# Designed miniproteins, single chains, continued (5), part 91

Each design is a single chain, and the fold is of that chain. pLDDT is the mean over its residues in the fold that is shown.

## One batch from the design tools (miniprotein)

Design m19352
Fold by ESMFold2-Fast:
Structure m19352 (fold): chain A 115 residues (1-115)
Amino acid sequence: SKDEKIREILEEALRIADEMVQKARELYAKYPDNPEIRDVLAELEEVRSLLRQLLEDPNATYDQVIAALERLIDVARRMAELAKKLGDTEAYKWFQEQIERLEKLLEEVRKIKEE
């Protein structure tokens, strides 16, 4: 069903968000005096909490799921740019891979909504 597909997308988005939190914490540990990493990590943890709430909400709308995925993509882009500024090529490439994964999930939700 469409609801089962949305649940699977939210579960995958939460998995990506969990991996992103771990990677962001590793980046912050390397650069503890960088307030931009701290602020983006806080935003990431808020989006992760929102995704968990949407997964547990039987009344979650497609628009709410889309908005949460768009916000997670924005966080990934901001983390990628911070990693690039810091010369952390590995972290930069890793966050770019997460952007691609999340954009595919976003496209799937949009296709389901239009059905």
Scores: mean pLDDT 88

Design m19353
Fold by ESMFold2-Fast:
Structure m19353 (fold): chain A 60 residues (1-60)
Amino acid sequence: SDVEELQKLLDEASKIGLEIAKLERLPVKDEETKKRYAELTEELFKLNKEIAEQLRRLAA
C-alpha cells in the first residue's frame, strides 16, 4: 500500500530528526559529530524528497 509506504518514510524521517536534534544539543561539536550531522541532514533531505514524490503519486 502506498499509504503504508508513506507512513514508513514519515517514521524514518522522524527518527532521523530526533537524532539531529540530539547532536544539535551537544555543547562541543568535534569533526566526527559535524560529519554525522551532515550525513543525517542529507539523509533527511533525501527522505523529504521521497515523501514529496509519494504524496504527488497519491494525488495523481
Scores: mean pLDDT 83

Design m19354
Fold by ESMFold2-Fast:
Structure m19354 (fold): chain A 62 residues (1-62)
Amino acid sequence: DDIDYDVEIALQEIKATVAELAGDYKSAAEWYRKLASIAEQRGDTELAELYRKKAVEMEKKA
């Protein structure tokens, strides 16, 4: 019933992954931060925490 939410997560995750594969870790971190915010607004606290951890890991590689 939350197809819009699932689509939004999928599209942002694609953007994060593309940036990461391109070596643009700063942009990848920004996309993962957006993913965390979207998940948190939806009440997916565990998913939000996973994306925040990914953002931190990307920042460390930048």
Scores: mean pLDDT 81

Design m19355
Fold by ESMFold2-Fast:
Structure m19355 (fold): chain A 80 residues (1-80)
Amino acid sequence: EADFLARTARVAAQTLAKSNDPLAKELAKHFEEAAQALRNGDYDTAAEHLERAAKLSEQLGMPELAQHFRDLAEKARELA
């Protein structure tokens, strides 16, 4: 479970890092930080970064992606 969440966050970060949009770069950074926190078992920190990623996704006009990140944050909190 935790490994799957970390992998999902890393893949999302890699995809977003290819964008020239500053908001997408901020989103990529929060995903990378969430992935690192998940790998370290720091689920509360991972959830905080995922919640920030959700807000940035809404600002980028991606509400479904934002909901997905909120779901992942809730899952990370369950693992804490």
Scores: mean pLDDT 74

Design m19356
Fold by ESMFold2-Fast:
Structure m19356 (fold): chain A 82 residues (1-82)
Amino acid sequence: SLEEEADRLFREGKKALENGDYQKAVELFEKAVELYRKVLGEDHPKVIEALRLLAQAYYKLGKTEEAIKLFDEAVALEKRRR
């Protein structure tokens, strides 16, 4: 399923982040976010978690403004849940 594909991309992204492959982590997390949004909806916990790790990967790349924007998006989505 598309959710299983997103889960795989998310796990690979976490591994890339742990190994210091920050550019690869960004690419994997961006794909995971896209698939999770498509299958589970914009404010699903898996989308929020993937956005947080994407923000962390951008921060590690020195893309601080992009990281802050993504982190703020994740926080806003979490606040909109019930």
Scores: mean pLDDT 88

Design m19357
Fold by ESMFold2-Fast:
Structure m19357 (fold): chain A 77 residues (1-77)
Amino acid sequence: HANLGNALSNLGRYDEAVEAYKKAIELNPNFAEAHANLAVALSNLGRLDEADKEMQLAYLLDPNNAAVKKAMEIVKK
C-alpha cells in the first residue's frame, strides 16, 4: 500500500495517495515513512492541520528516517 501511495503521489493523485497511505498505516501503525508521506500528500491538498499531525507522529516514530527528514522540509515551506 505504501508503494501504491508513492506512485499515486508521483502522479499528483493526492486524494488516492492519502487513502493508500492510511491503509499502509492500518497494516503497520509504526511505519514512520507512511506517516511522513501521508503528511506530504495532505500538505499538497491544503489539509495543513492533518499534515502537521501526521508529520509530528512520523517524527516521534523515527526522527532519523530519510523520508521523515525530507517531509519536514516540504511541510515547513
Scores: mean pLDDT 80

Design m19358
Fold by ESMFold2-Fast:
Structure m19358 (fold): chain A 88 residues (1-88)
Amino acid sequence: DEELQKKLEERQKELRKKMEEERKRLLERSKERVELVLEGASYGVLGIHHAVLALAEKEDKKKTEEHLKLLGEYNEKSNELSREMLEL
């Protein structure tokens, strides 16, 4: 029956379209997660940089306090982006 064959082909086409739309959504969400992870990692590296500088300049209290403040700020930004990634 050509009519039955046509209905099966239409149903397969609809299922493929739904799977393709769902796959696109998952890929877009995955891309957003990767971008957030990379941005968070960059802030983490900046935090480590300032932690190292705080240790290197430990004799200068003012510079040490500035580096520890920046460490805290970058670590908080990294943590915030990590939380956003987990909510995607």
Scores: mean pLDDT 82

Design m19359
Fold by ESMFold2-Fast:
Structure m19359 (fold): chain A 60 residues (1-60)
Amino acid sequence: SEEIEKEIEKLEEEIERLKEELKRAREEGNKEEALELEIELGVKEVELAVLLLVKKKLES
């Protein structure tokens, strides 16, 4: 589905942005911001894993 592919692409872009922000927060020693970003990143990575599994099942 084109819709699920767009959702996956959007989510992958969000994850990459969060990884860059997390790296910056860690380098700057902002522990609170780093923790918040790490949690948000974890949630988005789980969402991506679910969407990828759904896509794989629909293509089977």
Scores: mean pLDDT 86

Design m19361
Fold by ESMFold2-Fast:
Structure m19361 (fold): chain A 55 residues (1-55)
Amino acid sequence: SLEERAEEVRREIQRLSDELAGLDPATLSAEQLQRLVDELNRLNAELRELERQLE
């Protein structure tokens, strides 16, 4: 269902947010950081669309 998908996306956002918060900035390339940020932005956009459909 859309609700189950929204929960899945929220879980994935939380996972990536925790990953970003736990990162040692000395061990990561700018490209790796940008990929994580881009993926978070994509998931947040997907979540907004799913929440719009559920209203």
Scores: mean pLDDT 80

Design m19362
Fold by ESMFold2-Fast:
Structure m19362 (fold): chain A 55 residues (1-55)
Amino acid sequence: MPTEEEKEELQKKAYEALSGASDEEVAEVVAKIVQALNEGKIDEAKKIIEEAKAK
């Protein structure tokens, strides 16, 4: 399981990776990642990032 530092880093990298998307799409994806991380659902957060990359 990632450390707290790694969880924050994953969120930031996902946010930066989506910087080319619309602000609305970025905000929604980031919100889902933050929610998953806050609930300790690291696998769910990773899935969200993976799906965002695939679009």
Scores: mean pLDDT 70

Design m19363
Fold by ESMFold2-Fast:
Structure m19363 (fold): chain A 69 residues (1-69)
Amino acid sequence: SELEREEAELRRMAAEAEATGDPEKILALAERLAEALLRKVRETGELDVEEVERKIEEELERVRELIAK
């Protein structure tokens, strides 16, 4: 299923990020999580997609800022 595929991909990325501590892999994981969350929100139709997307962008900016330091 699509959900199982997404979970498997996220789990692999999380394992790589944890094993290496590589900021680039951590950022890739964060971006992938944001994409998966946005798709989930679109499917449920219960939340304002634009508002969720804005919050996701804000969190990604925080992650990029931490990596840049």
Scores: mean pLDDT 71

Design m19364
Fold by ESMFold2-Fast:
Structure m19364 (fold): chain A 62 residues (1-62)
Amino acid sequence: MMEKMKKLTELIAKNGLENTTNAQLAKVLGISQATVSRLRREAEEKGLDLTNVLMQYLEKRA
């Protein structure tokens, strides 16, 4: 879990969250692109930071 959060942080730091594709996030986090797309939509609809939504999802699965 900690390693996935670190890889997520590194990917966002290098590419920027807005320029990071659903496929790249899915690969790093070990989840489906459909799940990433759903979480991105949820973040946008609720006005939440996508990074926080992704981290909360990973914590819930731990």
Scores: mean pLDDT 74

Design m19365
Fold by ESMFold2-Fast:
Structure m19365 (fold): chain A 54 residues (1-54)
Amino acid sequence: SAADLQVGDVVEVTFPDGSKARGVVLSVDEDTATILAVLENGKVVTLTVPASYI
């Protein structure tokens, strides 16, 4: 739940296709979280995902 997420938390994101990313929470909204994620290819990206994916 988004209420259990805090800025600085290390999280795993699971997408609907079953793929996963790991990163650090930068901001939390009621329904979404913005994550600084490292992809499998080593690229660092900012993602905004539904909190339900975490």
Scores: mean pLDDT 78

Design m19366
Fold by ESMFold2-Fast:
Structure m19366 (fold): chain A 56 residues (1-56)
Amino acid sequence: MLSEEEKQEILERIRKSMEELGIPEEKIDAFLKELEKITDAEEIDRKGVQFVLENL
């Protein structure tokens, strides 16, 4: 389980990584807003994998 501070740091790192992968910022922003409601690290990871697969 993530603290709010750890969660925000992870979301920011995800944002930058996705931008470097060439995913459009609008899609990244929408996805990160979904992740803001999640506090579990495993759930964030699962959602991240799903997002990448759907946007490849």
Scores: mean pLDDT 73

Design m19367
Fold by ESMFold2-Fast:
Structure m19367 (fold): chain A 59 residues (1-59)
Amino acid sequence: LSPRERRVERAEAEAIARHGFDATLRDIAELAGLSVSTVSRILRRLSARRLAEIEAARA
């Protein structure tokens, strides 16, 4: 993972810990110090990767 991707993962975890289901892309962007657009693109990439890892572990 790139340093930027790791920052977004950390920010997502922190936002969920603070806000639970009320956590938004904006909250993640503020914690990561990135734009909402950048965070959205990175999260989509990470979600695809996480899904692939889950499928591999399940198979």
Scores: mean pLDDT 75

Design m19368
Fold by ESMFold2-Fast:
Structure m19368 (fold): chain A 77 residues (1-77)
Amino acid sequence: AEEAAARLREQAARFRELAREAEAKGDPTTSQLARREADRAEETARRTEAGELSPEEGFKVADILERGAEQLRALLA
């Protein structure tokens, strides 16, 4: 649970960074999308910590979010 939540929070931080970068570049649509993904990652981390989600489910969501962050970063580069 702890490890899965930590990975989810790491992805939330990545999406927050991407949101700030997108905003700085004048891309409000990408910034909004990144903020929504960060919020989802934080909520999933909280649910995993509370035992509402299994660690396995938490890791699966973290993997999906990591791929999304990589795609978004490539788009902004």
Scores: mean pLDDT 83

Design m19369
Fold by ESMFold2-Fast:
Structure m19369 (fold): chain A 60 residues (1-60)
Amino acid sequence: DEEKLELDIEILEDLLPSASKEKQEVLKEIIELLKELKEKNVPYDEAVEIATKKLDEFEE
């Protein structure tokens, strides 16, 4: 599921320029995390869970 993770990364990168400064920092962290998980060959479902948990830490 490397292809699905790559698509998610592309979508987030496309959203980055339109985000607020604070959200850009969060998105950069999530993008880097997803890239790291992809390099480590983490399953897609697990990678999404890890990224979602990380995102929740920033949301409140």
Scores: mean pLDDT 77

Design m19370
Fold by ESMFold2-Fast:
Structure m19370 (fold): chain A 66 residues (1-66)
Amino acid sequence: MEEALKYIDELVKEALERAAAKGRLEEATQLLQGPVREAVKAAEEGDNEKAKEIAEEAKRRLYEFL
């Protein structure tokens, strides 16, 4: 759980910093908000693998958007 939550936090931080640099912070926040909530829920339920998969998919989609 803790490892997956740290991974999600770092990924979100890096993604939002990149989006802010491109002036797309609001759009990036909207895109990440749902997936991040799902990833955190999976991690809290003990499914660390699912949490990381959801986070990686969100990152992939965001980077395609940016």
Scores: mean pLDDT 78

Design m19371
Fold by ESMFold2-Fast:
Structure m19371 (fold): chain A 86 residues (1-86)
Amino acid sequence: SVEERKARGLKLTEEARKEIQERLAPYKDLWDKIIDAAVKELQAAVNYVAARLEGDEETAQRYSDLAKKYGDEANKLEKELQRKLA
């Protein structure tokens, strides 16, 4: 049944989440910082596009600069995590 397939999917998802949590537990703070930087980059990119569509070049430049800043931060943190996982 559909219900049986959903129950199996949820159990597999729970098992996968536990495995990921255990593997990343020593690096949780670093992972959280990567996600925070990535979210801020995406928010800045969305605001950049919105400003461009409105013809607000000053606001667009400001958000472009913020997106680059947060993207660079996320990339730096990702390289640090890759080094720790190696």
Scores: mean pLDDT 80

Design m19372
Fold by ESMFold2-Fast:
Structure m19372 (fold): chain A 65 residues (1-65)
Amino acid sequence: VSKKILEAEILEALGRMAYSLGMYELAIEKFEEALKLYKEAGASEEKIKRVEELLEEARKKLEEA
């Protein structure tokens, strides 16, 4: 596995944990970092779409609470 993909997976997991704790700003930050690394590493469309959906959910929670 690419180092960038592994780092992105860790960041995605941290973002999910932050989201579950109601820490939406931190979740957004982690998901943005994960998404950047996934795109740079050429991750699958499915992985990129999944993180994009998580990022949008976190943004909605923060902006439209």
Scores: mean pLDDT 83

Design m19373
Fold by ESMFold2-Fast:
Structure m19373 (fold): chain A 74 residues (1-74)
Amino acid sequence: MIGELHLEATKAYIEGDYRKAAELYEETAKLAEEQGDLNTAASSYLMAGRAYEKAGDKEKAKEAFERARELYAK
């Protein structure tokens, strides 16, 4: 469930496991897209991007940020 994945992602982030947090935020974003919740999807991709930056994965961070911007349609 989206809420459970979001909580696990947040816990991973505060524990410093940024790679796991980013992956869980991406999973949350994909599920939100499938449900048509574009706002939750966009915010989840934004959080994934930030977590990837903390993990040192600049390429995946940029991809996640681009996905978030596209979903906001702005």
Scores: mean pLDDT 82

Design m19374
Fold by ESMFold2-Fast:
Structure m19374 (fold): chain A 88 residues (1-88)
Amino acid sequence: MEEELKSAREVAEEKGLDEILIEAMLLILKAAHYLQEGKIEEAEKYLEEARKLVEEALKKPDKKVQEAAEILLAIIERLEEFIEEKKK
């Protein structure tokens, strides 16, 4: 998990990507932190905010921004799946 989040940050920094992707990554990190603390509601809130930013990035005509957004979306989906399992 931490390695995947760091990889997304490194991709964003290396490619000089939009601040929107960096903000989404920070929200994903906050969500992961709250999940570790057992605060499911807070984690869902931050993942929802991160998903909105990633979806906006995917709409941009910049291929590098879209590639980074796809990586962050994959991380968000994994965390959402983990939350879904915790609710059962």
Scores: mean pLDDT 75

Design m19375
Fold by ESMFold2-Fast:
Structure m19375 (fold): chain A 55 residues (1-55)
Amino acid sequence: SAEEERRRKRAVARALVRRYLEENDGRFDPSMLPALARAAGVSVATVREALRELL
C-alpha cells in the first residue's frame, strides 16, 4: 500500500541520516540533504524531519 511504501522510505531516510551522524560524530553537513533524499526516495523535507528527530 501507499502507506507501507511511505513508512519504508521514511525508515530508509532515518537509517541513512543515523548512519551519517554516527560516521561524522553527530555533525551534519546540509549539502548532504539532497543526496540523502535521492538515496532514500523521499523529499528533502522528510530528511530534515528525520534529522530533527535524531538530534
Scores: mean pLDDT 84

Design m19376
Fold by ESMFold2-Fast:
Structure m19376 (fold): chain A 87 residues (1-87)
Amino acid sequence: MVKGVGELPEEAAKIAEEKAKKAEEAIKKGDYDKAIEILKELKEELREKMKELGVPEEVIKQVEEAIDANIETIKKYKEYKEEVEKE
């Protein structure tokens, strides 16, 4: 089958799904730092796997930017929760 442009390779998608589940469990426990750490590990593992699979650097950068956006969202949520705890 012809795959659409910008879809993650199956092997990279599996890594993303596994790490996403671990990050969700960390968030559920209130461990935002652990969730951020898991997403940083995901970014590194996806970069290496996508390079191995011959994915262009520009596509890898787009995936990294998406992961960075998720990390920033969790950081902002953690900051909001810390402010609520101080009150």
Scores: mean pLDDT 76

Design m19377
Fold by ESMFold2-Fast:
Structure m19377 (fold): chain A 98 residues (1-98)
Amino acid sequence: GSMAERAIELAREAIRLAEEAIRLAREAIKTGDRKTLEEAKRKLLEAEITLGLARISLAVAKLVGDDPELIEEAERLIREAERLIEEARKLIEEAEKL
């Protein structure tokens, strides 16, 4: 696989982890469960680390002149992951106020 394909894989994993963080944060808001909130925070941290690795893989793909269509797809997925991570952060902050 190419570095652009690796960036796509990592960005998709970051999206999945961020969606799990959102789900857990919403559950923590509904229930007030501190353990669920801590799990949401762990999933958010995993999403942020995975997104960082996706960005590094994308930077290498651009440097080596990888497939431009795969680079564009990786950039699109990274932007989606960034949006979901921001949503998860806001929901976690709301849950912490309860």
Scores: mean pLDDT 93

Design m19378
Fold by ESMFold2-Fast:
Structure m19378 (fold): chain A 74 residues (1-74)
Amino acid sequence: MTLKEVIDRAGLGTGLRAASAVLEGFLAGNPEEGIKKAREALEDGARQGRVDPADVEPYLEEIKKAVEEQLAAA
């Protein structure tokens, strides 16, 4: 799965915020903080009914893998 596919699946606003947080964390050398912010964005989406709460952790894992793959290719 591409990063774009993961973003589109979670809904543009929610998925983009989560993906941006992970990417920024990895680029800053602080992936843990990026993952924390991404989880918060997905949980906010779940509270708004934009993401199924059961999909929050699977989406976060998909975003992490997609970001790692893009950074490895760059």
Scores: mean pLDDT 73

Design m19379
Fold by ESMFold2-Fast:
Structure m19379 (fold): chain A 63 residues (1-63)
Amino acid sequence: MDDKLSEIKNLIVMYLEAVRAKDYKSAAEYLEKLADLFESLGWTDAAEIYRKLAEKYKKLAEE
């Protein structure tokens, strides 16, 4: 899709804003969305990294 890169950029911005707000639950959700997009592009290594990061933020949100 022509706009997937724009969606990735927007999700990165939203993730950074969530982290600044200490909204780790939303940060994890945005990272999961990023991982799904990277996987759909065939960037499996990037998708795995973002999935691991999302899991870390989920733990912070549940703490």
Scores: mean pLDDT 82

Design m19380
Fold by ESMFold2-Fast:
Structure m19380 (fold): chain A 66 residues (1-66)
Amino acid sequence: SEQLEQEGMRLVIEGDRALREGRYDEAVDLYRRAARLFEEAGNPELAEFARERAREAEERRRRAEE
């Protein structure tokens, strides 16, 4: 569904904004939600992209805590 892919991409954009602002927990949540929407849309490439972004945000959160 293009609608689900568009909503997922919107969440990725919001996640990128949260990541830039140091809101790591929010960025992780937004990317994970985007990955679920891409899975529902049947787009495994976009789902993997969103999961990679979530992993990056999790790593930045870990480094910020240490």
Scores: mean pLDDT 87

Design m19381
Fold by ESMFold2-Fast:
Structure m19381 (fold): chain A 73 residues (1-73)
Amino acid sequence: GTLEEAEELVKKGEELIKEGRKLIEEGKILEGIGTILRGIGYITQGILIARKIYEETGDPRALEIIEKGKNTK
């Protein structure tokens, strides 16, 4: 994986979590929960890619991606 792939996965996951929360507020509970879980999956994948890059290269951009993913709770 690349830093670009990791960043895109975290961004997509953040968007899905935000969308899922709005679906829950609208009464679409099951759809919202499913969307949030999908978002968490994308963020987790992005963090794992970024972590591997950071461990291999020490690139601070990878650390920024990890922090962004962690802060989307």
Scores: mean pLDDT 84

Design m19382
Fold by ESMFold2-Fast:
Structure m19382 (fold): chain A 60 residues (1-60)
Amino acid sequence: EVTFRAEFASIEQAIGAALAIIGDAPNAKVKLDGLTLTVTTSKDPKEIEAAKEVLDRHQA
């Protein structure tokens, strides 16, 4: 199990990232607390890559 945490500048960005994770890594577990998004994936390199890509893209 691999966990990523990302803090966003706005709630709209955080929600957008959460929805993108649901689309791109549907087996990942997502928790949104304020501006902080926590994503938990399996150790599958595909899930890890998808989650990292979404978080990196949405933190810009």
Scores: mean pLDDT 77

Design m19383
Fold by ESMFold2-Fast:
Order: structure tokens, then sequence, then C-alpha cells
Structure m19383 (fold): chain A 87 residues (1-87)
């Protein structure tokens, strides 16, 4: 679907930034960027789109180093709490 393609494009953009900041050993900057992006996503996406994004973020987290995985899972927890407030 169009929504699925939009979510996939957003996830790929996040993956590209994560690879860059990881390679440059700038994990603190990565955390700030991901948190900012998640805040924007909550304001712009529907509840169903956010749920699909959370699912894909959890899958991506499984493939990442522990430090990056911890950042992603923290963002996922925050997104799930924001979804609960909207329902």
Amino acid sequence: SAAEKKIEALLEAIKERMKYFWAENKLAVLQLHITSAASHIVRTLSVEEIKEFVKRLREYAKTQPEEVKAIILRVVEWLEKEIAKKE
C-alpha cells in the first residue's frame, strides 16, 4: 500500500543515518536524531501507520549492536505509550 511504502522509505532513511553515525562513532548524536524523528512521526502519521512503523523498528533492532538496539527499543516504548494516549 501507499502507507506501507511511506513507512519503508522512512525506515530506510533512519537506517542510512544509523550506519553513518555508527561508523563515525557518534552514538549520542544518533540518539538525538532518532528521538527527534520519532516525535515528528507521532504528529504526522496515523495510529495504524505508527503501529506498522513500530513493528518494523523492532525487526530492525534485532539486527543491530546492543547500544543501537537499546536506543531503538527506548524509542519504540515511547511510541507505544503515545499510541495508547491516542486510543
Scores: mean pLDDT 75

Design m19384
Fold by ESMFold2-Fast:
Structure m19384 (fold): chain A 68 residues (1-68)
Amino acid sequence: LAEVFETLLRMMLYKSGAGPDTPIRDALEASGFSEEEIEELLERLSKTYGIEVKESDTIGQIKEKLEA
């Protein structure tokens, strides 16, 4: 599970220059996702991993939630 997120994180960092302190919404937007796509992706991520993910959460905060 964490390994899948690490892969996604590396892909986003490559495309957008985002870091661990970057809000996930901003990282996804910079990667070419629309607002609707971002909302759907975050909802799916929350359901898939059983965590609460918000648009304002940073990439690092989401990683911490996945590791808890």
Scores: mean pLDDT 70

Design m19385
Fold by ESMFold2-Fast:
Structure m19385 (fold): chain A 62 residues (1-62)
Amino acid sequence: MRLETVTVRVPREPGESDEEALQRAIDEALRKAKELGGTVLDIEARVLPDGSAVVKALVEVP
């Protein structure tokens, strides 16, 4: 088993809220973690000043 970090950055779509952008980034990070066959241990999510959402997921891979 090893620890992997999945980082996703999603640009904000026109008319989208910060919460909507964060949810899209979280969904993408969870999708990538599932592709690794791993277990998500932690998720950090934030919105950058440019409106982009960034998610960092810590994943334990077999």
Scores: mean pLDDT 82

Design m19386
Fold by ESMFold2-Fast:
Structure m19386 (fold): chain A 63 residues (1-63)
Amino acid sequence: MFKEFANKLLERTKSEEIKEGVREGEEKALELLKEGASESEAVAVFVGYVLRGLGDELDKELV
Protein backbone atom coordinates (compact mmCIF):
# COMPACT_ATOMS: atom_id res chain seq x y z
CA MET A 1 0.00 0.00 0.00
CA PHE A 2 2.53 2.65 1.09
CA LYS A 3 5.12 1.76 -1.63
CA GLU A 4 2.37 1.78 -4.28
CA PHE A 5 1.31 5.29 -3.22
CA ALA A 6 4.93 6.56 -3.38
CA ASN A 7 5.42 5.03 -6.85
CA LYS A 8 2.20 6.65 -8.16
CA LEU A 9 3.38 10.07 -6.93
CA LEU A 10 6.77 9.59 -8.65
CA GLU A 11 5.04 8.64 -11.94
CA ARG A 12 2.63 11.64 -11.87
CA THR A 13 5.17 14.28 -10.81
CA LYS A 14 7.69 15.86 -13.23
CA SER A 15 9.11 18.23 -10.56
CA GLU A 16 12.58 17.13 -9.39
CA GLU A 17 12.03 18.83 -6.01
CA ILE A 18 8.80 16.87 -5.38
CA LYS A 19 10.42 13.63 -6.65
CA GLU A 20 13.31 14.14 -4.19
CA GLY A 21 10.82 14.70 -1.34
CA VAL A 22 8.95 11.51 -2.28
CA ARG A 23 12.17 9.45 -2.48
CA GLU A 24 13.54 10.78 0.83
CA GLY A 25 10.14 10.39 2.52
CA GLU A 26 9.80 6.77 1.33
CA GLU A 27 13.30 5.94 2.63
CA LYS A 28 12.59 7.49 6.06
CA ALA A 29 9.11 5.95 6.32
CA LEU A 30 10.45 2.45 5.51
CA GLU A 31 13.22 2.94 8.10
CA LEU A 32 10.58 3.77 10.76
CA LEU A 33 8.49 0.72 9.80
CA LYS A 34 11.57 -1.52 10.26
CA GLU A 35 12.02 -0.03 13.75
CA GLY A 36 8.41 -0.93 14.70
CA ALA A 37 6.65 2.40 14.07
CA SER A 38 2.98 2.33 13.05
CA GLU A 39 1.83 2.75 9.44
CA SER A 40 0.16 6.07 10.37
CA GLU A 41 3.48 7.35 11.82
CA ALA A 42 5.34 6.29 8.66
CA VAL A 43 2.69 7.94 6.44
CA ALA A 44 2.90 11.19 8.48
CA VAL A 45 6.70 11.32 8.01
CA PHE A 46 6.32 10.54 4.28
CA VAL A 47 3.73 13.33 3.85
CA GLY A 48 6.04 15.76 5.69
CA TYR A 49 8.87 15.09 3.21
CA VAL A 50 6.50 15.37 0.21
CA LEU A 51 5.24 18.75 1.50
CA ARG A 52 8.86 19.87 1.94
CA GLY A 53 9.55 18.98 -1.72
CA LEU A 54 6.42 20.87 -2.76
CA GLY A 55 7.64 23.91 -0.77
CA ASP A 56 11.02 23.76 -2.57
CA GLU A 57 9.23 23.63 -5.96
CA LEU A 58 7.05 26.64 -5.04
CA ASP A 59 10.12 28.61 -3.87
CA LYS A 60 11.79 27.87 -7.23
CA GLU A 61 8.74 29.20 -9.14
CA LEU A 62 8.62 32.39 -7.03
CA VAL A 63 12.30 33.14 -7.77
Scores: mean pLDDT 75

Design m19387
Fold by ESMFold2-Fast:
Structure m19387 (fold): chain A 66 residues (1-66)
Amino acid sequence: MEELIRRTVERAIEELQKAGLSDRAVAEAGNRVREKLEELARDGKLTEQSAEEIAREVVEEAVAAA
């Protein structure tokens, strides 16, 4: 579970950095991904698929807001 969260957050951060977001925006979006994934894990709903869907949604929102 922790490894899946870590890997998903790292991939999201890499995507945000490649999109040219500021260090602050990258940190904020990365924290949002982590928080949402931790909540899914507590509810027993965290899977590779749900993790990827959350990361994609947060990354798209952050890029659109930049």
Scores: mean pLDDT 82

Design m19388
Fold by ESMFold2-Fast:
Structure m19388 (fold): chain A 103 residues (1-103)
Amino acid sequence: GIPAYLKGLQALSEKKYDEAIKYFEEAIKANPKFSDAYVLLGYAYLLKGEPEKAIEYFQKAIEIDPNNADAYYVLGLAYEKLGKTEEAEKWFQKAKEIDPSLK
């Protein structure tokens, strides 16, 4: 659960993306409704240069928690990386509607 999630965050900060993925997968196994763990799992894939894989996990985070503003924000980042600017703007706007501090 939480200890695995924290280890995943540390691995991300150290750019150890494969280790971060393993820790976030462990966090999800402990709590399958942990929307934030899916966001960070997807983000690790995005940082590895796998935006399509990242999008799958961000969509899962949104399915679990439709009010997870971070999930919509990183979904926008993934679409920007794919060159889909209009789609990215749509998701950034959705994130800001849920959490205005992301403006």
Scores: mean pLDDT 89

Design m19389
Fold by ESMFold2-Fast:
Structure m19389 (fold): chain A 87 residues (1-87)
Amino acid sequence: AEVPDTAEGYLQKGIELQGQVRLEEAIEYYEKAIELDPEYAEAYNNLGHVYFLLEEYEKAAEYYKKALELDPEYEEARKNLAYVQSQ
């Protein structure tokens, strides 16, 4: 079955692919989620997670910062940013 053409549907598919360590495909679906909803803080946080797993720490930090710009109370993104900046 095809993924629902919604920001949430693409986010959920990205999470599924990330769980399967299909990181490049997870990035594609998180980017599709952001294309449909540019204010989707969770999609930016999840992009940061994938780049962190790829050891692209500067890029991970940029996406976590974007998630926090969209949702300043996003505790997970704040903790992730602090951890990445300690590397």
Scores: mean pLDDT 87

